Designed miniproteins, single chains, continued (5). Designs and how they scored, part 106

Each design is a single chain, and the fold is of that chain. pLDDT is the mean over its residues in the fold that is shown.

## One batch from the design tools (miniprotein)

Design m19674
Fold by ESMFold2-Fast:
Structure m19674 (fold): chain A 100 residues (1-100)
Amino acid sequence: MLSPEELKKLLKDTLKDLKELAKKDPKKATEELISEMERIKFYMENNNLSEEQKKVLLEYMREGIKFLEELKPKLSEEEQKKVDEFIEEVREFMKKVEEE
């Protein structure tokens, strides 16, 4: 597994790439970001992570939510509803992780 510092760098680079994609295709950037966040959620639920690793991944999830909120006005009403439902799911997940 990557160190917390290496993981933080990788996730930062991933968000940068998604922000560049969003300038060309906000819908595709939104779909890719949701897919990545779902993968991270699955990984956190199925792996025994250090507190430092959890902190890095939770920070990424918070930044991902901010980016989804920024992308939302550029999407259709149906896509905005899906984004809102996903953000609520992620917020609930983060609360459970932070309470443990």
Scores: mean pLDDT 83

Design m19675
Fold by ESMFold2-Fast:
Structure m19675 (fold): chain A 77 residues (1-77)
Amino acid sequence: NNEDLREARRALLEASDSTEALFLAITAATISQMGSEETVRRVTELIRRRVEENPRLSAEEAEELREEAEKLLDEDL
């Protein structure tokens, strides 16, 4: 659902000034175009939860989240 993804992106931008959070939101949007609705939901929830727990993600933490998101996509495919 595009609306759910847009709301998640808005929440990330409002909760954090981190460029990493924006990058993760873009990654989630890209995965949304390739994965199932369930995979998109899991990736979006994972990113949202991590940003809420740590709004100032390090480069390493951001890369780890991207790898987790890609792994979820691979498992769905």
Scores: mean pLDDT 59

Design m19676
Fold by ESMFold2-Fast:
Structure m19676 (fold): chain A 88 residues (1-88)
Amino acid sequence: ALDLTEEQREELRLVAEAAARLTVEGRVELAEAYYAQKVQELTGKTLPGYREVSEEGKELMEREMEWVKAADEEEREEFLRRLRETAE
């Protein structure tokens, strides 16, 4: 079990939403690598998808996270709907 604080769990959820958004946009490899990197930073656990992320890739992920943090409830609901459609 991972003894994550509530703050760490919330950060991972934001990262997961940013990664899901990149996946919907067709940037699956960047999304996978960034999520794995954040899991390692927060939990110390290395996921099989861990890869080096370019400087440009990190900047893009940070922009996606800022968008997720700033998005209103309606935009977040629409994104979750698109994510469910992509997962099918």
Scores: mean pLDDT 68

Design m19677
Fold by ESMFold2-Fast:
Structure m19677 (fold): chain A 89 residues (1-89)
Amino acid sequence: SREAVIEYLVSLGASREQAEAFVDAYEAARAAYAAGDYAAAERHARRALELLIEILSGSKEPEAQEAREAAREALARLAAELEEARREA
């Protein structure tokens, strides 16, 4: 859920504003993809990745590394879906 992601990122040292910005960008990317706006989906996904890297940067905690990898996997999946959709246009 949105709140669970926000709480988790805040627990890793993010401000609530940073955590909300990440979730907003991720949700915007998903909404744009669902609407067929692949350019907007890519822009929002890139913004989400940048915010996540900033939030998790420098952390040596295993939980932070795991969260970073999980988020990268989710964003990579979105990018793959965007590439597939572009090929079927």
Scores: mean pLDDT 77

Design m19678
Fold by ESMFold2-Fast:
Structure m19678 (fold): chain A 70 residues (1-70)
Amino acid sequence: SMARERAVERARELLRRAPPEPQNPLSVAETLRQKALDKGLSEEEAELVREVALRVSPQVAGEVLAGLLA
């Protein structure tokens, strides 16, 4: 869907501009990754959610997750 394509593009753009080092707790990122997998997203999509949560913010990762599920 267009929403899924936009979510992937947004995530990749955010990660391109983000620091390579974790900025946020791993526990929150792992929770969001697991939620993505539980909702039937691919390992690659779940990894995008995890990386956005770690390197950008958990709130933005939640928005990306919602877009990937649309």
Scores: mean pLDDT 86

Design m19679
Fold by ESMFold2-Fast:
Structure m19679 (fold): chain A 100 residues (1-100)
Amino acid sequence: SLTEEFVKRFEDLSVRLILEMQEAGMSQEIIDVVAEMLSEVGKEAEKVASKYSKEEAERLLKEIERLIDELLKQLLTASLEQAKVLAKEFKERVKELLKK
């Protein structure tokens, strides 16, 4: 289904971010904060995925990928405290995208 495809593609983006964080040598504490946030966002995405057309789903995934790339760049110089704030802000931005 389109819902299953959307959720799987979001999970693939989430896994890619975690792998890139690991490759960058980020602390496990920062990785855990981001992984927990991505899990929460994934649950929110699953609830609304059935409401999107194929074209809307593609645009949303592309925008989420852009936000993930932005988050990774910000995390490269972040402390654990800063990473918690960045994760919260990312979650809020994605939740607003999912309301459209």
Scores: mean pLDDT 86

Design m19680
Fold by ESMFold2-Fast:
Structure m19680 (fold): chain A 71 residues (1-71)
Amino acid sequence: MLTKEQQLLSDFHVQVQQILDRYRNGEISLEEAKQQLRELRKQYSEQEPSLTDLFDSVEKTVIRYLEEQER
């Protein structure tokens, strides 16, 4: 098991959830949420390049979800 990578991925998901919660609570706009998600993905990819594809996948999925909510 990749315990160190699993912990980092778990932390990333917690940060993503916090951004989504702030958006749902009306604390940030859709564009601010998307910007924060892109910045988060960049920071985590820089910290652990081996997980870049996973971080990129999560960012794209969440941004798509947010854009679909605006329809």
Scores: mean pLDDT 79

Design m19681
Fold by ESMFold2-Fast:
Structure m19681 (fold): chain A 66 residues (1-66)
Amino acid sequence: SPLSEEEIAEAVARVAVASFVAAGRSAGLSDAEILAELRAYAESTPNELLREAILREVARREAELA
């Protein structure tokens, strides 16, 4: 079955967030610093589905730090 626009946005967000976190960790940034930058980026995007998908993935990863 084809993916919905929401499912595509969620898949894109998962890959993008995972890649950004991996790159940030390799550069010596803390997880908290990386997630704060991703949150700021998400809040600046005009694409509502992608914004929500990135924020959900960031929130999931923030919960893993608690």
Scores: mean pLDDT 83

Design m19682
Fold by ESMFold2-Fast:
Structure m19682 (fold): chain A 77 residues (1-77)
Amino acid sequence: SMEVEKTTEEVNKLIEEAKAALEAGDMEKAKEYAGKIQELLQQLYARDKEGAEKVIEANKEKLEELTELAEQAAAAA
């Protein structure tokens, strides 16, 4: 679906922005991007559960990497 493809691209872009913010030490901006990712996924999940699961699966490795970076940043603070 075009919506699933578009959301996959948007989530991917937000993950890269969140990673850049974490690397720059901008924790507030990183939290903002993480919140946007969560909101997009929750909104899609409510309308199209299978589509949301596909978006998560497509970005699974990047989401795991972002989570690890966020945990590292929290531990370093």
Scores: mean pLDDT 82

Design m19683
Fold by ESMFold2-Fast:
Structure m19683 (fold): chain A 91 residues (1-91)
Amino acid sequence: MEELKKEFERAYEEARRHLAQGRAALEAGDIATAMEHAAKGRSAALRAMQLAKEYAKVGSPKEGEEYLQRAEELLAEADALYAEIQAARAA
């Protein structure tokens, strides 16, 4: 339980960090760096989502559902950023 919570927190923070770096790179016109960070952020968000589901099953259903909602929001942000970066690269 404690391990799942720590793994979720790490994945969540890693996703947030990468998405922030990806957005900054996109704003600076560094498409290659933006894509790299967006992909890593997306992967971390997916991992956080999986960990949240396990936490809901093993530990706290209510807290796990809250974690799942947060992870789903990050995944949506990652998907949106990734699509925006891909469009910019194609231009």
Scores: mean pLDDT 84

Design m19684
Fold by ESMFold2-Fast:
Structure m19684 (fold): chain A 82 residues (1-82)
Amino acid sequence: SEEEVEKKIDKLVDKLIELVKKYDPSATPELQKAKDEKDYDRFVEIVQEIAKKLPKEKSAELQLELGSLWTYYEASKYALSK
């Protein structure tokens, strides 16, 4: 259902915001704005730019969680198209 899809996306987005808050708290307002506007393309772009500035291990953790969000987001578009 659409409600289940939105709930899952929100959970994945919130997990990424918490990781960014831990590693680069100054970036959290911009991520929160992208979430509130449901601009997931911008959200992904911001997280990728943050990951580029972080040590390799922290960057890898952000990229893993970002991959989870993007995979689910793309799969949800496919599922909702039918």
Scores: mean pLDDT 80

Design m19685
Fold by ESMFold2-Fast:
Structure m19685 (fold): chain A 63 residues (1-63)
Amino acid sequence: SKEDLIKDFEEQLRKARTRQELLDVVSSSMKKLQETLSDEEFNEAVGRIQELIGEVNERRRRE
């Protein structure tokens, strides 16, 4: 489901420690979402993913 894909992305994103790992996770997850979701659902997921990336970047700055 869409929620399962987003949760998997969030878990992988939290494990990413370098910029390259972050980009690889985003690229891989975006491809999976685009193949699985409709265009409308994909656009909603992209917004949520951008928010999660922002959260991870803040956590990286703090720890």
Scores: mean pLDDT 75

Design m19686
Fold by ESMFold2-Fast:
Structure m19686 (fold): chain A 74 residues (1-74)
Amino acid sequence: SADDLIRSVAENRGFDEAELRRLVEEIRARGGRYDSRRVLALITEGKVTGRDGKLFLAEDVSVEDAAEIVYFAS
């Protein structure tokens, strides 16, 4: 499930689960669905970073690539 994926990513990367879920919903609001292979690459390449208890996309991540996290998590 999407919740299980978010929890797994949060645990493996040391992110707060609630903040990762918030970021996924923010990306969902901005874009459509895309190829799952890019979503996996984006997640595994660490294009999500944390600061002061909040999560952000790396500066080099496009909105298109960010939207694919939503597709995989859905």
Scores: mean pLDDT 58

Design m19687
Fold by ESMFold2-Fast:
Structure m19687 (fold): chain A 86 residues (1-86)
Amino acid sequence: MMPADEAIEKAEELIEEAERLLAAGDARGALEKAREAKEYAMAALREAERKGDREKLLRAIGLTIRAIGLMVEAGLLDPSLLPEIV
């Protein structure tokens, strides 16, 4: 599996990209990037838990929550995407 640090970095990059797409009105693009960010954040969470790295675990949890929040925001911007979020 990818190291937790690398997965965290990718999740952060994807969150920034999703936020940019939301600002541009691209709800679908934002949802796709936020979903990808969630997967990287969850991978980082699993790796941090496996290694007992509490600091990285908390960071990965925070990124997961943020990514889910962006997915919800995308659905609020375009409600037709709601079935893909739930």
Scores: mean pLDDT 84

Design m19688
Fold by ESMFold2-Fast:
Structure m19688 (fold): chain A 87 residues (1-87)
Amino acid sequence: SAATLAEVKALLEELVANFESLSDEEIEKMLLRVYSLATELDAASQAAVAAFVEEVGRIRKDESLSKEEKKKRIEEVAKATIATLDA
């Protein structure tokens, strides 16, 4: 639904905005919520959100990146995901 799509986009934006202040547990809960909501969307939207969750997990585990660099990369992935959801 349009409401579910709007909630997914809002959660992606919230994750980016609050990334540096969120605990690992809070980030994981937000990612699970986004993934769960995306199951109510079409297959293309589900695939886009699944790819987002996987890439965020990869970025978070990259010990070579600072927290600020991780936030910037997650912001880029979120923007690309939102653009795909709007297509």
Scores: mean pLDDT 85

Design m19689
Fold by ESMFold2-Fast:
Structure m19689 (fold): chain A 72 residues (1-72)
Amino acid sequence: STEDIKKQLMEEMKKVIDDGIKAGKSKQEIMDELSLLLQETADRHPDLPAEVLMEVMNEAVKYLDEKLKEKE
């Protein structure tokens, strides 16, 4: 279902963010990885509305920004 795809994608994006921060990656490097994951998901699910993908990406970016603020 769309909800299951959203949940799995968000969990994968959070892992990329957490692992990237621990590895000392820049925000740009992490953003590039998130963009690649989003594109791969869009390619696997062509019938998935773009709005759903944008919603997950927006939540992932907020999570990244919050985690980067906690680092300071």
Scores: mean pLDDT 83

Design m19690
Fold by ESMFold2-Fast:
Structure m19690 (fold): chain A 85 residues (1-85)
Amino acid sequence: MPATKTIVLAPKSSETLDVEPGATYTITASEPVIVEFLDENGNVLESRGLAAGTHTVTLPEEASKMKIINPNKTKPVTVTISELP
């Protein structure tokens, strides 16, 4: 995976990313988003609301996927995700 990924989420859309269990990511969002950490079977392990801005998030050890949800009805959101060493 590239060390940094930028995605644009349409209103009421979501994107699912493959992630490393237990890794730490920096997430920068242009608007408030919801982040869900999922196991390999798609079960939600944790859900977090993130305000606009830059956040550091450490994944649960059982998480293999991260779902980013744009809850906004009218605005797209730009999300930049970087894995920390």
Scores: mean pLDDT 82

Design m19691
Fold by ESMFold2-Fast:
Structure m19691 (fold): chain A 93 residues (1-93)
Amino acid sequence: EELEKEGAIRQAISVGRQAADASRKAGLTEEADRLEKGIEKVEQALKDGNYEEAIDLAIEFAREAQRVAERLGDTELSNQAKEAIKKLEELKK
């Protein structure tokens, strides 16, 4: 359902915002900038009603958030990113 797709995409955005904030606090400015740009792309696709594009972008973005969380040693955020990726991949079927 569209509602489930939107929910999963917004969960990925939330994880990414947490990763961007953590990156900025750790001085990882380049990673924070990438995550923020990724959020903008996902939000634009979602606003345009292009759920397939939003899901693809959200998966790429959540994978970047997972890499950042792992680099920062944030196991909880890493697990949240991993779950968001799994949910989004399931919705592509």
Scores: mean pLDDT 84

Design m19692
Fold by ESMFold2-Fast:
Structure m19692 (fold): chain A 59 residues (1-59)
Amino acid sequence: DLQQLEDYVRDVGRQLGLTPQQTQDLIQLARDLLQQGHSRQDVIDAVNQRAGDLWGEQQ
């Protein structure tokens, strides 16, 4: 479960052309939210929101 979520985050980072550091920050965000008891859907939503913000900052 956790490994699939981390793989999802890495794929998102790759598709958006995020830096390795930005991708690691997203993985850490996903881990922290899951550790706090957030649902998989809430974690995915938070990761997508932050990834979109990071991608926008690169423009």
Scores: mean pLDDT 81

Design m19693
Fold by ESMFold2-Fast:
Structure m19693 (fold): chain A 88 residues (1-88)
Amino acid sequence: AERAALAAAGAEAQARLDAAIAAGDKATLQEIALERIRAEIERAERAGADPAKLAEAREDLEAIEKQGLAAYAREKGDEESAEAVEAA
């Protein structure tokens, strides 16, 4: 049941992402990315993940929210992701 509910939520999230990509909606694409990161942090926390890794992930989320996704990707050395975000 829980896995099926997560799959359904994932399908809705994917449909929203696909629609935003088709529309070129940069704001919605960034919002979806931030929602995914937040959800992943919450799941990891519930699963008893390493507190140091959770703190790192939260710092990454805050950096993306403040700097924007492209700037954050460049800071991490991920030029491909930064270019993709800038092109969107």
Scores: mean pLDDT 68

Design m19694
Fold by ESMFold2-Fast:
Structure m19694 (fold): chain A 102 residues (1-102)
Amino acid sequence: HMEKIKKIENLRKEYDKKVAELQAVVDERSAADPEIAPLVRRTFYAAELYANEVIRQKSPEEGYKEAIKILEKVIDIIRNGTAEELRKYARELFSKTLELRK
């Protein structure tokens, strides 16, 4: 029980660090591409729906792991990709949520 709580706490700290990193790269990219901030918000909404479904069906630990992976992918798309790739990823997250609900 205690070890499980500590694992979740460590995942939460990693998640918080990734959120801060995402905010920094969004601010930097938004200076050059004003579409990025609205698309990140839409992607975050899709990510929240997916992560919450993973928590509900599996565990909080699995939900945090998936959320961290999503943040890492969004950061990569903002640094190296396009607005269209971010739109596609948001659609993929929504589709994954619907598949989990079957």
Scores: mean pLDDT 80

Design m19695
Fold by ESMFold2-Fast:
Structure m19695 (fold): chain A 86 residues (1-86)
Amino acid sequence: MEEDALTLVKEIFAEYYGKKPLSPEIAEKLKEAYDNNDKEAMKQYLTELRRILKEKIGVEFPEPTDEMIELVKKYYDLIKKAKEEE
């Protein structure tokens, strides 16, 4: 479960790790939801990303929880801070 959640986070931030995201469109929409502090939209896009990852990787990931949304928000905060320090 936790390892699968980390895989979802890594795919959201694929560009930061020098990888091409599997769904750039969903990644963009998820970032917009983060910028707007819209937890319901974040949950929706994480659910869509989970479906895409299942289709592309063949792994069934857990449904997004409030804890996972908070984890994703923390990673966006860290990435934003890292870019501001470059």
Scores: mean pLDDT 71

Design m19696
Fold by ESMFold2-Fast:
Structure m19696 (fold): chain A 55 residues (1-55)
Amino acid sequence: MTGEELLKQMEKTHTPGADFAKLAGGMTFEELAASLPGLTEEEKKALIEYLKTLE
């Protein structure tokens, strides 16, 4: 699963109608990934790498 696909899946399941980019406004990419329970370490890493491409 790519970081983009993982982010889209989490938006659907954990925050319906919420924007994860807005939720991350006060957090580092690492802190955001760590705050999401149920992710594997590899999924957290993929999410962090994807979010870095958006800066």
Scores: mean pLDDT 60

Design m19697
Fold by ESMFold2-Fast:
Structure m19697 (fold): chain A 65 residues (1-65)
Amino acid sequence: MEDIKKKALDKMNEISKEAQKRIREVREQLADDPLRARFEATRISVEAGQKIAEEIKKAKDEIKN
């Protein structure tokens, strides 16, 4: 139980950190195109949020089984 929760938290943290890094890089790379930078940053955030939700659901299902 604790191992499953820790693994999920570690993965969520990695997803969040990777997304933040990519958002920063995109904004720096596309400084001359702020609309595109914002669009790609938003897409990265949404994808990361979906992956985090999936990890939570998976961990919850494993704990209940």
Scores: mean pLDDT 80

Design m19698
Fold by ESMFold2-Fast:
Structure m19698 (fold): chain A 96 residues (1-96)
Amino acid sequence: HMEEMAKKGFEDTIKEVRELVEKLRELADQAEKMGFTEAAKVYRDGVEEAERHLKEAIEAYKKGDFGKALGHAVRALSVAREAIAKAEEIMKKYLG
């Protein structure tokens, strides 16, 4: 029961991270087209960092270390969200 719930929670988190990473890639392209090169870099750095944690989460899950797997999945999610906030703050400085 508990193991099945942990597996579902992990799978749901990984899906959310993947969707957010794709959104970050789109936001990076949009920022670059608008001339916000620094914001675009923040989005791209966020993608790379989130992908690194995502890879570690999947490898930990394969080894049966569900605690480490969930930890890395949550870190990937946090990194992606922080990249959005930081890039938006940078863009606001150029818009007024």
Scores: mean pLDDT 84

Design m19699
Fold by ESMFold2-Fast:
Structure m19699 (fold): chain A 103 residues (1-103)
Amino acid sequence: SKKVLAAFLIVAFEFEPEEADALAEKIPEDVADDVGDLLQALVNPAVPVEKVLEKVNKLGKKLGLSVEQVEELKSIVLDFKSGKLSAKEAAKQVLDIILSALQ
């Protein structure tokens, strides 16, 4: 649900409540759980990068993302896992790509 996604952005990614609520509201209810699952796999250190990339491919197919958008999402995953991006920065960039695809 959008409410669960917003709560997760606050707790796991240190988003401000108002920012998290605004971002989650822009995600369709039927997509919110899939986005939450991807972000949860991303931030969980026990989930190997290959499994996160599999989730990117599945979400990309479900949302009809372009090859370029899928590759951008994969780059964000790799940059986060290598320590080049903070969790909040990675989540923001992931949400920006997903929101651009939903327009």
Scores: mean pLDDT 84

Design m19700
Fold by ESMFold2-Fast:
Structure m19700 (fold): chain A 56 residues (1-56)
Amino acid sequence: SMAEERAREAARVAGEVHGLDPERQERVYRAALDAIERSRAGDPTGPGGLPFPAAP
């Protein structure tokens, strides 16, 4: 799905930029995927679809 693809890309980029090991890349992937799924379900915390936590 597009959500999985975007989450995987985010994890891959983080791994490349920061030299993360595979376990840490998987954590980033799962966090990003969860954030995207929450956005698709209606984003209870606000408008948007970014996998990053909203910073003020």
Scores: mean pLDDT 69

Design m19701
Fold by ESMFold2-Fast:
Structure m19701 (fold): chain A 73 residues (1-73)
Amino acid sequence: SVEDLRAALAGTTPHFAAGLLNQARVEIGLEPMPLADAIEQYKADEEAFLQELADVAEQAKAVPQPVKVALPA
């Protein structure tokens, strides 16, 4: 949940939070966001950032691991 993510990230850096978002985005087949842009979003609207992270994490759970590992070449 967003509350769980907020608690988990409360002691971390914006860089760490941005990295988690990018990792989740890549896992569902999206392009990673530039870290500077992700950090700016976190600082501008923490609530929206955490909601986005929760949403992409939910989508990552739905993606089968074998398909995720087998990147198209």
Scores: mean pLDDT 70

Design m19702
Fold by ESMFold2-Fast:
Structure m19702 (fold): chain A 69 residues (1-69)
Amino acid sequence: MSVEEVNELIKQLEEALINKDLAKAKEIAEELLKSDLLNDEQKAKLQEIVNAKDMKEAWDAYIGFLGLL
């Protein structure tokens, strides 16, 4: 996965969260987890999005993920 593809997926993840589409946000987070460009701490935050029970948990995990970039 390229840097450009990772950046586009991060943008799509934010758009899914803004639109309150938890299912779409989880799908995009799972796709990002396949990237070799992300470290274990960043992947742990993406995994928290995949496991989120609600939008608040997904947003909290996403903000944590951005703080690791």
Scores: mean pLDDT 87

Design m19703
Fold by ESMFold2-Fast:
Structure m19703 (fold): chain A 65 residues (1-65)
Amino acid sequence: SPVDRVNSDMNNVRSDMVNVMDDNRSRMNNATSVDDVDRTNRDFGDRMGPLYDRYVSLNDTWSSS
């Protein structure tokens, strides 16, 4: 069903977002320099941007009007 597909896709995106956030927290907690922070922020943005866009698109599809 459309519900099952969207729910599955949203769960996958949420899981990926949680993994990215958890990795980011670990990296930030271990950051000892500006270079570490900058690299961590770039990686976070690169990974989260597409996931957020996908989540918004799925949410829009769910709430189609």
Scores: mean pLDDT 81

Design m19704
Fold by ESMFold2-Fast:
Structure m19704 (fold): chain A 74 residues (1-74)
Amino acid sequence: SNVLEVYLTPEQAKDIKPGDKVKITVPELGRTFEGTVLKIEELENYVKLTIKLDNPEDAEKIPPGTSVKVEKVK
């Protein structure tokens, strides 16, 4: 799948909705990626975001369990 799954706190996800353009910062790779939120799933203590990356191949570059920062873009 050409999607990135990230887990945020409810507060971090409060202003993010399906269809939003987001910037994803991956500190351990020294890189930033861009994508679109496809799906938001509310869990008991976390919110799971499913993000479609603008370049699908970039999803393979981010190892499972990697810490990321997600910010809504204009």
Scores: mean pLDDT 79

Design m19705
Fold by ESMFold2-Fast:
Structure m19705 (fold): chain A 73 residues (1-73)
Amino acid sequence: SMEEKRLEEEEKQIEDFEKVRKDFLERMRQELDKVTAKLSPEDAAKVRKLFDDYMDDFLRKLRERKEELEKRR
């Protein structure tokens, strides 16, 4: 049906965005490692936690949107 195709297209767009975003975040994490290597272990841990907390919130919002899309099926 057209409705099923529309949901599949939206899901694919979210999945494609998620993949591109994960690759970008992985690269950012590697750059953050280089920066935090110059900091004290305490400060490095704090910066890492702030980044991880931000990433966790972002990934949670993506999961919630995907689950919402699945509920429409």
Scores: mean pLDDT 75

Design m19706
Fold by ESMFold2-Fast:
Structure m19706 (fold): chain A 93 residues (1-93)
Amino acid sequence: NLKDLEKEYERLVEELRKLSDPSSREVLDDWLRMRKQGREKGEKLLAERRRKALQQGPEKYAEFLQEDERRRQKELKSLENLIRDLKLQLKNL
């Protein structure tokens, strides 16, 4: 589940934040805020794309669903890699 992996990543960034100096914590807080805003914007754009595809008929909607599935698979792999790497970095701190 993409949302569960995103929460896990945010939890790991928060652990890194706790181990960091105050100036670095501010940068990490800004990073998390920007990431959250990017996700919210992406979700809104995706919902609009889905609506437009559905209005264009079944073939366009099927194309959208295939592209959305490929996007989700790439997102999952990217996020799993980020989580794995951050867990290793935290262990070595």
Scores: mean pLDDT 85

Design m19707
Fold by ESMFold2-Fast:
Structure m19707 (fold): chain A 82 residues (1-82)
Amino acid sequence: VDELIREAKELIKEAEKLKKKAEQLGIPDAVKMAERAIEYAERAIRLAKESDSPEALLEAEIEIGMARLLIAIAKYLMRKLG
């Protein structure tokens, strides 16, 4: 649980940094991907804090996976369009 929360917090920091850079470069699709990544990571933290059930932890891992994918897409867009 603590590791999931730690990973999610690190993903939020990375996504916030990417969002700011994407805004400076004028790449709106990358901004949107970064914003969605923050939302998924925040949801993962909430799930991990509210329940110790295997189902809630699995949902938190799925949300973290989505955040990672969205960060990767944002990085790809910034590399290709920036």
Scores: mean pLDDT 84

Design m19708
Fold by ESMFold2-Fast:
Structure m19708 (fold): chain A 96 residues (1-96)
Amino acid sequence: ELENIVKKLEQEIKSLEADVETLRAEYAKADGEERIRVLRRLVSTLQGLVIKYEKLAEIYKKLGDEERFNKYKEHIDSVEKELQEVEAELARAEAA
């Protein structure tokens, strides 16, 4: 059952990562109000990724799997940095 929970989280993460890639492509083609809408969707999707990675990290922490815990902590840090950059882009777009 725990293995199934991990597999489900990994599948959800893969789906969210694909959504981020799609939204990044949409952002490159978007203008005006649509650009702001895509950035808001990117923020929401990246927040979702952080939550899923935090759940995986917590599972591996409880299992004593330090290597996997550290791997997912690194992914969280990376996604949080991207989220911070997208939030800054959104703030600039909304101020324009």
Scores: mean pLDDT 88

